Designed miniproteins, single chains, continued (3). Designs and how they scored, part 8

Each design is a single chain, and the fold is of that chain. pLDDT is the mean over its residues in the fold that is shown.

## One batch from the design tools (miniprotein)

Design m8246
Fold by ESMFold2-Fast:
Structure m8246 (fold): chain A 100 residues (1-100)
Amino acid sequence: SPKKKQALELLQNALDEVEKAIKLMEENPDMSEKEKIEILELLKEKFKYLKKLAEEKGLEETAAVFEQAIQILEQGIKNKEPLSALKEVKALLEKAIKEL
């Protein structure tokens, strides 16, 4: 369906960005906590944008997944656990794609 294809495209783009962030942190263990948190802040803004696009397209379940991802990233920033938060968001997005 057109809606399923649009949802998949948004979720795959989000997953690619999260996987790139995980790889960047794992390949650069000397990265400062501040730099790791800045990556999460940028991803949070991207997820807010993707949520808005999903809402505008009537993809309510996909928008809810992006809202959950935003909350996980906010907790990762607050708790200073950026890599753990990214891995949780990755699992959330992979599950959402599988359930489409």
Scores: mean pLDDT 91

Design m8247
Fold by ESMFold2-Fast:
Structure m8247 (fold): chain A 68 residues (1-68)
Amino acid sequence: VEELVEKAREAVEKGDIHGATQALLEAYRAAPDDPRVREARQLIVEAGKTGNPDAVLEALRKAVELLE
């Protein structure tokens, strides 16, 4: 999980929304019952509903912080 979170952090720093999302999805598969992992996933889902790429990127940053 820690390796996948680090990969997601690097993708976020580069503005790679797709790469960050993929890394976080793999982390969710590794620990789906972790409350922090579930909360991080929910943040990304809610941001995705806005259709705003900046909101999605901010949610990805928060998700990485939450999982650290």
Scores: mean pLDDT 75

Design m8248
Fold by ESMFold2-Fast:
Structure m8248 (fold): chain A 76 residues (1-76)
Amino acid sequence: MLTPEQRAELDARLFEVVREAIARMQELLSRPGATDEDLDAVAAEAQDRIVRLVRELGEKYGLTPEEIERLIAQAR
């Protein structure tokens, strides 16, 4: 299980990924001709980044593979 400090670090890093994705989507929406496919691509990339981040921090903090999978499921 994550300590409060480790959880805060994970939450801060996840929040950064979400903020970047929102900013990219807003930039796309400000352009004429942005498609749903363009927005879906940004969302998919953000999801991949979240999964990678959870795995990296989970391994760093000594979480079990099962705990890492649970965190990934919660982030999806």
Scores: mean pLDDT 80

Design m8249
Fold by ESMFold2-Fast:
Structure m8249 (fold): chain A 100 residues (1-100)
Amino acid sequence: SLKDELLELIEELKELLEELKETADPETARVLDEMIELLEEFGEAIEKEDYETAEKKARELESLFVRLHTRSDPSDPKIQKIAELLGRAFKLLDELVREK
């Protein structure tokens, strides 16, 4: 299902963010921790089909990704993959909201 696919993407994103933390400076690590927490809240909202909360968490994730991107090397493959997976997750959320 779209919901299951979205939840799987959330787990992959969390793994990538944790890997990125291993080499991150303390300020970048704080942004990554906030993104991981928001992904957990985003996943919980999706599981509950609380799409208003999910959309709010998606907007907060976009803002934090901008902060991460400004502190990162844009050529880093992990940063590029995070951007791709976030875009995919937000498209799936939009599709889930439209299927209601």
Scores: mean pLDDT 85

Design m8250
Fold by ESMFold2-Fast:
Structure m8250 (fold): chain A 71 residues (1-71)
Amino acid sequence: ASFETLVAIGERAFAAGDYESAAVAYYMAAQVAPDDARKAEALRNLGRAYEALGLTEKAAEAYAQADKLAA
């Protein structure tokens, strides 16, 4: 699947309250991202999904990785 397709799947899952499926889709989006900026975007969305799941440590790590890529 393309980066855009995986982000769209993640957004729909997140909007539906399916945070686990959102996290999976955003994680996959980060793996296939064509550049660091899009990878950082996917990792920020992954962090948001992890926060919604109560996975605070995983969320913090995803945000830290995104910040490192945005530098």
Scores: mean pLDDT 88

Design m8251
Fold by ESMFold2-Fast:
Structure m8251 (fold): chain A 68 residues (1-68)
Amino acid sequence: REEIRERVARRLGVSVEFVDRVVELSRQGLSVGEIAERLGVPKSTVRRVLFEFEVELGILELERAVKK
């Protein structure tokens, strides 16, 4: 999971701390718009971080299922 954050951060050219903050706020139930407002970034940036994170998580789940 930590590796996923690093991969997303590298791919999008943002910090790992930024990715972690976006994911944490989303987990707390904040909307994309609320996260964007709190972090001072466009909603497109927040949506991209969440999309890339979910894609990487899906890849990890697929690999785990195959190796199980």
Scores: mean pLDDT 75

Design m8252
Fold by ESMFold2-Fast:
Structure m8252 (fold): chain A 57 residues (1-57)
Amino acid sequence: SAEDIEQLARDIVEALYTIYLFTNPDASEEEKQKVRERLEQAGRELAQQLLAQRAAR
């Protein structure tokens, strides 16, 4: 369902953010927030693209 795809995108964002924190232990809170915002935006775009691709087929 659409909700499952959106949840999957959110789970991917959380996984990528966790990897970022692990690989960048000295990152500032400001840098962490900016990365999180970018990943959340990318996750929303990914979910939208996957839903559009499913509808087109």
Scores: mean pLDDT 82

Design m8253
Fold by ESMFold2-Fast:
Structure m8253 (fold): chain A 68 residues (1-68)
Amino acid sequence: TLRYEDLDEAQRETAAARLQQLFATQGLELPRERALELVRELFDSGAETLEVELGGRRYTVPRGVLLP
């Protein structure tokens, strides 16, 4: 299982950008720094999904959506 430290800079940026795009589709702005923080949390946890609370709602983000 890939951890955040195993990701190169391009992979980190791609995952963060995809996460930002997912939230933008819901009308929510996710700052780049927060997106990178959430990507780190997801990959370092070893979990297949991450629970994110934004705009008073909880969202489930699968690893495969960010980096297939």
Scores: mean pLDDT 79

Design m8254
Fold by ESMFold2-Fast:
Order: C-alpha cells, then sequence, then structure tokens
Structure m8254 (fold): chain A 61 residues (1-61)
C-alpha cells in the first residue's frame, strides 16, 4: 500500500541518518519535517507513530 511504502522510506531515512552519525534529536527533527510535507493527515498520523518506534529502536541499539 502507499502507507506501507511511506513507512518503509521513512525507516530507510532514519537508518541512513543514524549511519551518518546524526543524534536522535537531529533525526527526530528531520523526520518530523519530512512527515509535515505529507498532505494526507491519515498518512501523517501513521508516520508519526512509526517515527516513535524507529527512534526507540535506534536508542536501544
Amino acid sequence: SETEELVERLRELAASLAAAGLSLEQIRTYLDWQISQIEDPEHRERLREERDRFLAELEAA
């Protein structure tokens, strides 16, 4: 689905930023900006939930 494709791209972005050495705060800020560019409010809400999961995974690693 389009939502799953957006989630996958957001996850890849988060992993890429972490690999580049950005802090969790910097990654959160960048992901929040990217999510704000999504027009569909349902997609934005889903991406915000997934953002929190990705950041928790990165912090636990």
Scores: mean pLDDT 83

Design m8255
Fold by ESMFold2-Fast:
Structure m8255 (fold): chain A 90 residues (1-90)
Amino acid sequence: SRLAELARLLAENVEKIIEEERKALEELLATLPPEDAELLREAVERIIELLREAAERIRAAETDEERAAILEEFYREVRRIGEELEARLA
Protein backbone atom coordinates (compact mmCIF):
# COMPACT_ATOMS: atom_id res chain seq x y z
CA SER A 1 0.00 0.00 0.00
CA ARG A 2 1.28 3.46 -0.97
CA LEU A 3 -0.47 4.90 2.08
CA ALA A 4 1.43 2.53 4.43
CA GLU A 5 4.72 3.48 2.70
CA LEU A 6 3.90 7.19 3.16
CA ALA A 7 3.09 6.49 6.83
CA ARG A 8 6.53 4.93 7.36
CA LEU A 9 8.28 7.83 5.57
CA LEU A 10 6.30 10.35 7.64
CA ALA A 11 7.30 8.60 10.89
CA GLU A 12 10.98 8.49 9.80
CA ASN A 13 10.99 12.22 8.89
CA VAL A 14 8.57 13.61 11.50
CA GLU A 15 11.02 16.07 13.16
CA LYS A 16 12.16 17.45 9.78
CA ILE A 17 8.53 17.90 8.72
CA ILE A 18 7.77 19.72 12.00
CA GLU A 19 10.80 22.04 11.54
CA GLU A 20 9.71 22.94 7.98
CA GLU A 21 6.08 23.50 9.01
CA ARG A 22 7.12 25.74 11.94
CA LYS A 23 9.28 27.88 9.63
CA ALA A 24 6.37 28.30 7.18
CA LEU A 25 4.03 29.08 10.10
CA GLU A 26 6.28 31.83 11.58
CA GLU A 27 6.56 33.54 8.16
CA LEU A 28 2.76 33.44 7.73
CA LEU A 29 2.06 34.60 11.33
CA ALA A 30 4.19 37.72 10.75
CA THR A 31 1.68 38.83 8.05
CA LEU A 32 -1.53 38.30 10.11
CA PRO A 33 -3.38 40.36 12.76
CA PRO A 34 -2.40 39.20 16.30
CA GLU A 35 -5.79 37.57 17.05
CA ASP A 36 -5.76 35.57 13.77
CA ALA A 37 -2.09 34.67 14.31
CA GLU A 38 -2.92 33.17 17.75
CA LEU A 39 -5.78 31.07 16.32
CA LEU A 40 -3.57 29.74 13.52
CA ARG A 41 -0.64 29.04 15.90
CA GLU A 42 -3.00 27.11 18.24
CA ALA A 43 -4.36 25.03 15.34
CA VAL A 44 -0.89 24.23 13.94
CA GLU A 45 0.50 23.25 17.37
CA ARG A 46 -2.46 20.83 17.79
CA ILE A 47 -1.62 19.34 14.37
CA ILE A 48 2.07 19.00 15.36
CA GLU A 49 1.07 17.14 18.56
CA LEU A 50 -1.17 14.79 16.54
CA LEU A 51 1.64 14.26 14.00
CA ARG A 52 4.08 13.21 16.76
CA GLU A 53 1.46 10.85 18.25
CA ALA A 54 0.74 9.38 14.79
CA ALA A 55 4.49 8.88 14.14
CA GLU A 56 4.92 6.99 17.45
CA ARG A 57 1.88 4.80 16.70
CA ILE A 58 3.15 4.08 13.16
CA ARG A 59 6.57 3.01 14.53
CA ALA A 60 4.83 0.70 17.05
CA ALA A 61 2.47 -0.77 14.43
CA GLU A 62 3.13 -4.36 13.32
CA THR A 63 1.24 -4.26 9.98
CA ASP A 64 1.01 -1.98 6.94
CA GLU A 65 -2.79 -2.02 7.37
CA GLU A 66 -2.38 -0.49 10.86
CA ARG A 67 0.11 2.12 9.54
CA ALA A 68 -2.29 3.13 6.76
CA ALA A 69 -5.23 3.37 9.22
CA ILE A 70 -3.21 5.59 11.59
CA LEU A 71 -2.26 7.96 8.74
CA GLU A 72 -5.90 8.11 7.54
CA GLU A 73 -7.02 8.92 11.11
CA PHE A 74 -4.37 11.69 11.29
CA TYR A 75 -5.65 13.23 8.03
CA ARG A 76 -9.24 13.17 9.36
CA GLU A 77 -8.17 15.00 12.55
CA VAL A 78 -6.21 17.60 10.54
CA ARG A 79 -9.35 18.25 8.45
CA ARG A 80 -11.42 18.64 11.64
CA ILE A 81 -8.94 21.16 13.09
CA GLY A 82 -8.99 23.09 9.79
CA GLU A 83 -12.80 23.23 9.85
CA GLU A 84 -12.76 24.46 13.47
CA LEU A 85 -10.21 27.15 12.56
CA GLU A 86 -12.29 28.30 9.54
CA ALA A 87 -15.39 28.55 11.77
CA ARG A 88 -13.52 30.67 14.37
CA LEU A 89 -12.17 33.01 11.64
CA ALA A 90 -15.63 33.54 10.06
Scores: mean pLDDT 87

Design m8256
Fold by ESMFold2-Fast:
Structure m8256 (fold): chain A 100 residues (1-100)
Amino acid sequence: SMLLEKIGFTIRLIGLIFQARLYMRKGKTDEAIAALEAARKEVEDYYKKYGSKLTPEQQKLVEELLRLLDEAIEYVRAGKYDKAEEVLDEFVKKLLEISS
């Protein structure tokens, strides 16, 4: 079921974002980046498998998710954790738009 795969995808992404935020709060930059890179891979794998079945609006949201993850990773590398948190808040908001 595509719906069950969407739910599983969303839960895994939320878990990875939560883990990244915990690592950021502990100053564990490398572990935070690894969690965000794992989230990025989940989005890429989903897009490769289901991209052709997504609407143009949903495809644009997936592209926005990838861009937000790349931006968050760069802020984490720079030690700009507050800015990374703001970008991850926007990421979760966009993710919920795809999940509805």
Scores: mean pLDDT 85

Design m8257
Fold by ESMFold2-Fast:
Structure m8257 (fold): chain A 74 residues (1-74)
Amino acid sequence: MSPEKQAILDELKAYAAEKYKTLSEEDQEKLERIMKEAVVRIYEAKTIEEAKKVKEEALKQMDEILEKERRRKE
């Protein structure tokens, strides 16, 4: 994997790790699935721009999980 793709993955993993601690076990599994899919898609991406787009999509999916978790606790 290129250094640029690794940096994108590292940023995504850092975000996921911080949020993971605040989630229920069920939502932790959902976040792990998003991360696994994102890792594969970034690895297979032909360009850095494609990898960045995958990261943005994964971040949006993670934010949706966080919003649903927050609503459950309210």
Scores: mean pLDDT 80

Design m8258
Fold by ESMFold2-Fast:
Formats: structure tokens, C-alpha cells, sequence
Structure m8258 (fold): chain A 66 residues (1-66)
């Protein structure tokens, strides 16, 4: 699924667990403008890690939308 492909990319780029990466993928798919701070609140990630995870998710989402 789209969520699973995005989650795998996040996990590869950030080293996050697939479970955490999947949560980030779901959040970004629901709202592409979600902030790293909001992702951190939802997942327990630091703002820095949430930012990297969001960046990985958006990059993969652009590839899947083409």
C-alpha cells in the first residue's frame, strides 16, 4: 500500500521502526502541511527526527504521485 511504501522509505532514511514510520506516513498523507512539532506530539519523536521523517515521507509521496 502507499502507506507501507512511504513507511519503508522513512525507516531507511531515519532508522525509525517500521511501526513509527507508518504512523508518520499516515499523518503526512492526511495533512502534507503538518509540522514536525505536531508529528513529534503524535509519535513521541524529537522535532529534529520528526522533521527528517516528514521530509522522507514527502519525497516518497511525490514519487508515488507521478
Amino acid sequence: SKIDEIAEEISKETGLSKETARKVAQLVLKDKNITPEQIGEATGLSVSMAGLAKEAALKKLKELEK
Scores: mean pLDDT 84

Design m8259
Fold by ESMFold2-Fast:
Structure m8259 (fold): chain A 80 residues (1-80)
Amino acid sequence: MSLDELRAMMGTVYDGARQTLADNPELQSPEVLALLDRMGELRRQMEAATTLEEAQRLFEEMGRVHGQLSDRLAALRAQQ
């Protein structure tokens, strides 16, 4: 996987999360918004990344934060 591929995947993950929350404003809890903000920060860091090793680390962290967001959204939906 190349640096450009990781950047593209990172953008897709972030844009997908942002769109999901825009379409579901009832899920916009402070905890969920904080996770989205963290994903946005990771995307900015990825755009500045100049090595594949740094990009891979950032992508792994994005996956972790995205997992936390998904778990929180599932918990909020289950409370209905």
Scores: mean pLDDT 86

Design m8260
Fold by ESMFold2-Fast:
Order: C-alpha cells, then sequence, then structure tokens
Structure m8260 (fold): chain A 82 residues (1-82)
C-alpha cells in the first residue's frame, strides 16, 4: 500500500493505506490507530495521540509545529481510510 511519512523533530507520523493504519511516534511512545474513526474508541485514540504530539512539541518550544503535526496525523488517518 501507499506509505506516507511526516517528521517534526522527534515526532514521526506514518500513514499506511494498505494496512489502513496511522502510527504516531513521540519520543519513546508509539500509538497505532486503525479502524473506522466513526468508532468512538478509535477516534479517542487518535485525539489522545494528537494531544500528546501538541504537548510534546510545545514543551520543546515549537507550538506551531505541534498543531501542524496533529493536523497531519488526522489527514494521514483520513487518507489511510480510517
Amino acid sequence: GKVQVARYGDVELTGDTGKKTVTIKVGDEEYVVSGDLSNPENAKKLNEAALKVIDYLDSQGKPTLGTAAALDAIGLALEAGL
């Protein structure tokens, strides 16, 4: 499947269209979101991971990058068919 990667310092976002997953790596933490975002548990996981990205990059003095990375994570999830 199509794999797309976005990087923001120590944050790596990976969308995989073939697997229908988004992987979010923030420091030593890894979040894998799969399945339909209309499912509240999957939507909750993506939102929690996005907030972790924002908080992490804000702590590094990069709040604008945190917001951009969180939006990219959502975009990758939608492109992956979640």
Scores: mean pLDDT 82

Design m8261
Fold by ESMFold2-Fast:
Structure m8261 (fold): chain A 78 residues (1-78)
Amino acid sequence: MEDEKAVELAKKAIEAIKNGDLEKAFQYLREAMKLVKSDKAKGYVYQALAEIYKSLGNEKAAEEFRKKARELNPDLEI
């Protein structure tokens, strides 16, 4: 239940980034981090972090977060 909300919030953070709303993206991400319990759900949070840093032009940080996301949730399409 809480993990499901965390995953939904992480997906909303990615959508906010696609819409250019960086402030909302970080807000959703902070809420997701408070709710996340499982490694699978943490993987979604790190995927959202990767997309945020990619949008900021920080490709090195984006790749590091993508690696972390895959380590926590190998089933993630990133």
Scores: mean pLDDT 80

Design m8262
Fold by ESMFold2-Fast:
Structure m8262 (fold): chain A 101 residues (1-101)
Amino acid sequence: MKEKKIKALEIAITVLKATKATLQGKVDPALQAKLAEYAKLLEEDPELQKLVEELLKEESEKLEELADAIAAGDQEVIEEMLKYLDERIKEFEEEIKKLKE
């Protein structure tokens, strides 16, 4: 149980970092390769997929809400989203530390 939660958090952190790079107009081949690896793992583990989806639910809803502004290149909205992503990454990293004892 603990190991699966840690893995879900690691995957979620990678997704958030990739989203951040995309919003900054950057392509990170290493992050994209890691996401492809994780996508295969998630296809084989429905419980892990559910945990990752639950962790990223708030982020997904926020991105959908702000989608039009982001598409229009609203820098203030993009900067607020980047700050939000950084805070979520820190929260997930802290949770991993707590789970690792």
Scores: mean pLDDT 83

Design m8263
Fold by ESMFold2-Fast:
Structure m8263 (fold): chain A 81 residues (1-81)
Amino acid sequence: MMPSELEQARATAELMVAVTNAIRPSIERAAERGDRAFLEDTLSQLQRLIDLARTLPDEEARAAAVSTLQDEADFVRQALE
């Protein structure tokens, strides 16, 4: 039996938020050190995850994941420029 699309979207969004929170200290350390290569690679990965999050069928789950990922991407962009 196929799981609910909304249940899958919520689980995916929760995982995206959890992973973003888990990598935040590493991003902060890279920004402090001026590790541009790591920050550029991380920004690219975050942009790909944002595109994926935008395809989630649940509006609330999509908004939560996109918001969290965009906030992190903005921080990385500010650290690069």
Scores: mean pLDDT 82

Design m8264
Fold by ESMFold2-Fast:
Structure m8264 (fold): chain A 65 residues (1-65)
Amino acid sequence: SLRQALETALEALKKAKTPEEAGQLVVASGKASVDEAVEALREAAKAAKSNDVEKLVEAAEKILA
């Protein structure tokens, strides 16, 4: 689901130091594909009207609440 993909992407971004590491964490979770995680983040960016990672994290957390 989009919500599960968004939760997985958010956790990966919080733990990862690079985009490559974030992608590996998404795959390792088994809960979402990288494509699903990217799509979920794109929807969060659209809702936040920003590509700033801090704003994306805030928007994602608000959606998940």
Scores: mean pLDDT 69

Design m8265
Fold by ESMFold2-Fast:
Structure m8265 (fold): chain A 89 residues (1-89)
Amino acid sequence: SMREELLERLRKEIETLNKAIKGTDRQIEEAKAAGDEEKVRALQIARDHNLIRLKALQAVLERLEETELSPAEVEALLSREIQELMAAG
């Protein structure tokens, strides 16, 4: 039950981040057309943060589909993946 709730939350957050990234991509193109270089930079930073989180969530979800992980192990893996991706970027 708790594991199923966690899986649903992860899938929902992945869906939300995919929609946010697509929205940000449209806003970047609009800002580029307007010549708003500061807005383009801010949107690219926001996009990069969302992409890092998306990659981390996808990695955790793939591991959950292959192995039985506790909620605590899932949270620890997600935190580690985000930190590693943030350190690499």
Scores: mean pLDDT 83

Design m8266
Fold by ESMFold2-Fast:
Structure m8266 (fold): chain A 100 residues (1-100)
Amino acid sequence: GEKEKKYEEILERLRELEERAKKVRDGKEAVRIAEEAERLVEEAKELYPEDKERQLEILREALRVVLAALKGVNEEDREAILELIGRGLRLLGEIIELEL
């Protein structure tokens, strides 16, 4: 149905964000990509509020985006690195909570 179609579109968008994140050196842009991934997580949760497996899948894909951004970002940008680490840890925390 429409929900399944929207969910697949969100997954595809997260994969596109991961590829974009790998190429971004600018810290502000890397953080904006991570924020967009987090927004897509919230959108997917609204589509499937009771679906633990889909929520785990979307959180893992969003975490991949944040990790790609950390890998791509300028190593001198301490503020961006710390913010990306914080966002990644929050996503990891949500994954752990859902697995328990």
Scores: mean pLDDT 90

Design m8267
Fold by ESMFold2-Fast:
Structure m8267 (fold): chain A 50 residues (1-50)
Amino acid sequence: MTFEELRKAKKLRDRLVSEGYKAPSLSTILDVLSKDITFDEAVEELKKLY
């Protein structure tokens, strides 16, 4: 796990919380990010889990 991946995970969490979603676990965020998708696609994938 890289420092850049942790930064992206935190940014994804903050984005979801700002839109009224519950903050996902770090493991869930990193799993979605491992799919080599865009930030916007990762937000959309995480929203589907709620």
Scores: mean pLDDT 76

Design m8268
Fold by ESMFold2-Fast:
Structure m8268 (fold): chain A 74 residues (1-74)
Amino acid sequence: SSREASRYAAEKLIEIGKEFDGEAREIAGKYAKEAADKITSQGLTNQQTGELIKKYVKDAVKKIEEKEKKKKEE
């Protein structure tokens, strides 16, 4: 069900969020909220939920890496 998919997503996003601190945690938290909102609104399957979580995690990591690289270049 969409509720079970949303719970699974929330648990995975919390787990991933523990890997970040400071500003990186704020970025991860923003992507986590966007993923949770989208999963909850769209009634996704568990497979679709897993794929969406993977995408949001990848996007969050990429944004964190780009921001850290920019700090070193500026």
Scores: mean pLDDT 65

Design m8269
Fold by ESMFold2-Fast:
Structure m8269 (fold): chain A 70 residues (1-70)
Amino acid sequence: MSREEQIEEAKRQLTSSDPAVRLAGVRRLGELLLEDPDDEEIRRLLQLSLFDSDPAVRAAAREALARLEA
């Protein structure tokens, strides 16, 4: 799967009614961001996930973004 296909899949996962699927999307975006820390689209998607209704999804988004500050 290409990077572009992975980002599109993550976007679909983030719109799921299932928080487990949204969590998988956030984790995928976090891994992709480590490969390219300057990816503004991925950073924006993770920032939006900080406001998710599920606390585990919010925590995963915080952890992904925090890795860039270490």
Scores: mean pLDDT 84

Design m8270
Fold by ESMFold2-Fast:
Structure m8270 (fold): chain A 61 residues (1-61)
Amino acid sequence: MDDIERAKERLRAAIDAVRAAKSVEERQALGPEVNRAVSELMELEDLDPVQTGELVTELNA
C-alpha cells in the first residue's frame, strides 16, 4: 500500500477524464484535479518540474 501508487492512479484517471472530455469547458473543469494530482505526486516523490513533466507525458501517451 503505497501513497505514490495511489497518486499515480489518480493522475492517470484525471488524464483519462481529460481525454474523454468532449468540450473545452469540460476539459477546463478537470484542470484543477490534474494539477492537484501532479502536485501530490511531486511532493511524494520529491520530483523536480522536468521529471514531473516527463512522467505526465508518459502517462498521457
Scores: mean pLDDT 71

Design m8271
Fold by ESMFold2-Fast:
Parts: sequence; structure tokens; C-alpha cells
Structure m8271 (fold): chain A 88 residues (1-88)
Amino acid sequence: SLKAYLSPKKATAKEGEPVTLTVSTNADAGSKVELYVDGKLVATGTTDEHGVAKFTITLPAGTHQLKAVVTDSKGNTATDTGTLTVTP
């Protein structure tokens, strides 16, 4: 079955500090990855030959809900969630 893993699960940053999130999956290379923050689509990418997509984001102070959605070439989806806490 298709699997997706968002890392780190509990990210922390200071306001203005960029954070790199990694999505790992057993999907084929070139599979679509969508990153949602607080229910809003903020970034899209594709998996490399190792099943990895990376996103670098900067968010305002607060606790944010993260969701990664991976879609493979056959239309199967897998989702993983995490949090990013940004301090002033």
C-alpha cells in the first residue's frame, strides 16, 4: 500500500526562521506531493528517485497544522500530518 511520512512530526522555529520539511514515500519518482498549512495548500512538489520531496517554508508566530498528501501515478493517495510551532 502507498505510504507517506512527514518529518519532523513536531517542528519548531523562531519567527522569520525558514524550516525544511521532508516528505518520504514509497511512491514512484515524479509523484505529486501537496503541502497544506492550516488547511491551505501552500506548496506542491514531486518525489525524487528515492521517494523524497523537500519543502522550505517560513510561517508567522503560532502553532500550525501541517498535512502532506502524496498522489502516485495510479491516483492512489497517502496522507501524513505534523505540527510547526513558531515562537516570536
Scores: mean pLDDT 89

Design m8272
Fold by ESMFold2-Fast:
Structure m8272 (fold): chain A 66 residues (1-66)
Amino acid sequence: ALSAAELERAVAALVNAKDYATARAAAHGILTHASPEQARAALERALKEAKSEAAREAGEDGLRRL
């Protein structure tokens, strides 16, 4: 499980990612360290706030892996 601060940093990294490698790393961090419930909420939030196609794709991929 992630702390609230760690989860917020991971979501911010995913939302603001400008390339797929950065976005995928952020999503992978959430999937690896967060609980399934934390990961789902974080990835759903990141998809709503995504600023790039890379962020959206990585968020969708992450949700499919849950």
Scores: mean pLDDT 83

Design m8273
Fold by ESMFold2-Fast:
Structure m8273 (fold): chain A 70 residues (1-70)
Amino acid sequence: SSAREAIAALPRETQLLMAQTLLLRLEGLSQAEIARRLGVSPSTVSRRLRLGERLAGSLREAARLLLEVL
């Protein structure tokens, strides 16, 4: 799929950081809690979540595709 190809084309480091961020959000953590846990800004968390939604249409689908590629 085009979404899988787009995710596979991301740098490996970006794939790992996005997977960590998206999985924590799907577990129910807030953006602020994820930011604290990963040692990043809330803006960084927001940008990663937005990228996942943009590439795959939903956070759950983005996480599924990231786990296929990783």
Scores: mean pLDDT 87

Design m8274
Fold by ESMFold2-Fast:
Structure m8274 (fold): chain A 87 residues (1-87)
Amino acid sequence: SEKEEAEKRLEELLEKLKKLASEAAEELEKENDYEKLKELRELWLEFIEGLNEVRKEAEKTGDWKGALERAEKLIEETKKKIEEIKK
C-alpha cells in the first residue's frame, strides 16, 4: 500500500537524520557549546511536531504520497539547519 511504502521510506530517511543529529550533538557536547545544543534540541522537537502533523493529515486525507513528499522536504530542511547550527 502507499502508506506502507511511504512509512518504509520515511523510516530509512529518519535513521539517517537521527544519526546526523546524534553526531552533531556529540560534537557540540565536546565543545561545551550548550547554546547550540539547546538550538539543536529545539530544532529536533520542532521537526518531530512537523512530522506528526504530516502524518495526521495523511491519515485524514489518505494522501500518503503527498505526505512522503512533505516529510522528505521537512527532513532536508532540518538537515540544513543542523549543519548551520554546527558552524
Scores: mean pLDDT 84

Design m8275
Fold by ESMFold2-Fast:
Structure m8275 (fold): chain A 113 residues (1-113)
Amino acid sequence: SEEAMKLVEEIEELLEEMRELAEQIPDPRVRSIVLSMVERLEELVERVRKAIEEGDWESALRAAQELADEAQGLGDLLDEELARRPDPVVRRLRELVKEIYELARKLAEVIAE
């Protein structure tokens, strides 16, 4: 649907901002983990896009649900890092992850219609 594709595009824009911010994380170990998780989110949103384009709504729904689950996991990791060491880059990443999670959940609802 038009609404589903618009949500995919919004998530893709947020992921681009997240990748740029993740490169700025001061701790190289945390940076590596976060970049790996961002790459996973990018792979999942691409799966949603392709499934929508192919009319495979079951695969699109599954990928959107996995996207939400992975975004929640990244959110939890960022919350732990913020509790350990407050950092403005990590705080902004946490805000973006929350927005991606909310959009991914909305995307799954739209696809399930």
Scores: mean pLDDT 88

Design m8276
Fold by ESMFold2-Fast:
Structure m8276 (fold): chain A 71 residues (1-71)
Amino acid sequence: DEEKKLVEELLEKAVKENSGEPTDEEKTERALELIAGILDVPLEEVRERTRGLNHEALVEIIREMVLALEK
């Protein structure tokens, strides 16, 4: 799945390019931004909907969304 790999690479690459040393907070922010982009909604909306989730849970949500985008 090209989309699944793209999501993983975007998360790692975006965080790396921002700091060179990705923190959990930065990973979470990148995951939220990616979800917002996929859903075409504001970041604040995604943040409220995913309140209490860590970056690992957010990556799983992104995976599910990418799979849904396939069909």
Scores: mean pLDDT 67

Design m8277
Fold by ESMFold2-Fast:
Structure m8277 (fold): chain A 105 residues (1-105)
Amino acid sequence: LQQAIDILQQLIAQLEQISTITDPREKLQAMIDALQSATNQIQQLANQSSGEVKKLLMRIGMELGAQTLAASVALLYAPNDTKLADKLLENTLRTLEEQLQRLQS
């Protein structure tokens, strides 16, 4: 479980750095790359886990996948929408902070 906490904390730090990117297309692409990397790490942990821990990791992976899909759709249909890119990043950070809090409880 601590490994999942570490992955989410690293992802949050990376996304905060990505928030400084001005170009919405570059910002969305960086978000997608960061989310995919974190998802792969969580999937590896889930494959090595069992029971309740595996279920929690699978849930985290699914949520990261949903955020990745949202960013991918925005990049495809609205790549120049700065407000949408910013809102998606803010929503992703909030979701990750909520997941982190649940893991630390």
Scores: mean pLDDT 87

Design m8278
Fold by ESMFold2-Fast:
Structure m8278 (fold): chain A 102 residues (1-102)
Amino acid sequence: MIAALKKLTDDAIASMQRMGVDQRSIDHFRDIMNKFIDDIANVKTSDDMVNVFNDFIDIIKNTPDKIVQQVMINIMAMMLGRYDINAITDIDKQIAKIRKYI
């Protein structure tokens, strides 16, 4: 899981750079993902995992860059094995759906 998340983060950064996302937003995304990966690595209980996912969802909800927000939603969908989330075009509805799976 951790190695896969690191690779997904690197691949997402490279993709966002090609799409012309500004470096500040990319740096913020990297910091968010590094914290999320570290939080997951330190999970000891199921409640810890639920809290880490809820914290990440709150960060997604408050992310102003829509491309960065969508990338984080896609990563969460992949982690949960719920690719149906990616078919939803409304970000707020995607976030609500993710909250129901955790």
Scores: mean pLDDT 79

Design m8279
Fold by ESMFold2-Fast:
Structure m8279 (fold): chain A 109 residues (1-109)
Amino acid sequence: MLSEEMLEKLLEIAYEVLEEHQEELLSLAPVVSETDGSYVPSPESDALWKLVTELVTKKLKEAGVSLDYLTLTTTIVVRAAQLAKRDNAPFSRDHVERAAEEIRTFAGL
């Protein structure tokens, strides 16, 4: 289980990536069905995951944070981007916190 201090640090990194790259990440976020909320695989989704992985890797290294947290942080950023696009709203800490809570629930963290 992550310490609360480490989790807060990962959320801040996620927020910084989203804030710095807002327009690009929102443009690549996949279309989610409004009727069932299901994820639709697309080339845009693949590009989003690739870009976020590169950006998060850079931020983790710059912050001196272990790359063991790469997958978790990347998943939070991607989900936060999807939530912001669905809400038709600019990125906020709320989107990052909502993404992290969903991931924690599914992962049993």
Scores: mean pLDDT 73

Design m8280
Fold by ESMFold2-Fast:
Structure m8280 (fold): chain A 94 residues (1-94)
Amino acid sequence: MDPELERKRQIVETYVALLKGSLEGEVDPEILEEIAKLSKEELLELLDEVEKKVLAELDAALAATTDPEERARLEAIREEFLKRVEELKKIIEE
């Protein structure tokens, strides 16, 4: 996975966890500082960027894959990712 993309995912998911009051464990202080600087609109733009990049990577991997087991794994990841993105958008927008 792209480290930049993973960091963007972590920022969005941490923000949602804070809104839910369910944040547990160690969180990178740098991510908390980045979240504090972002508006709702900036978070939605960031989530859209993450969605587009991840879907492009998954679609490319699916197109290149000939192994049925790997295809099923990638399809499951894609479905779970889309459900997660929909949930996150609803929480951010409220």
Scores: mean pLDDT 75

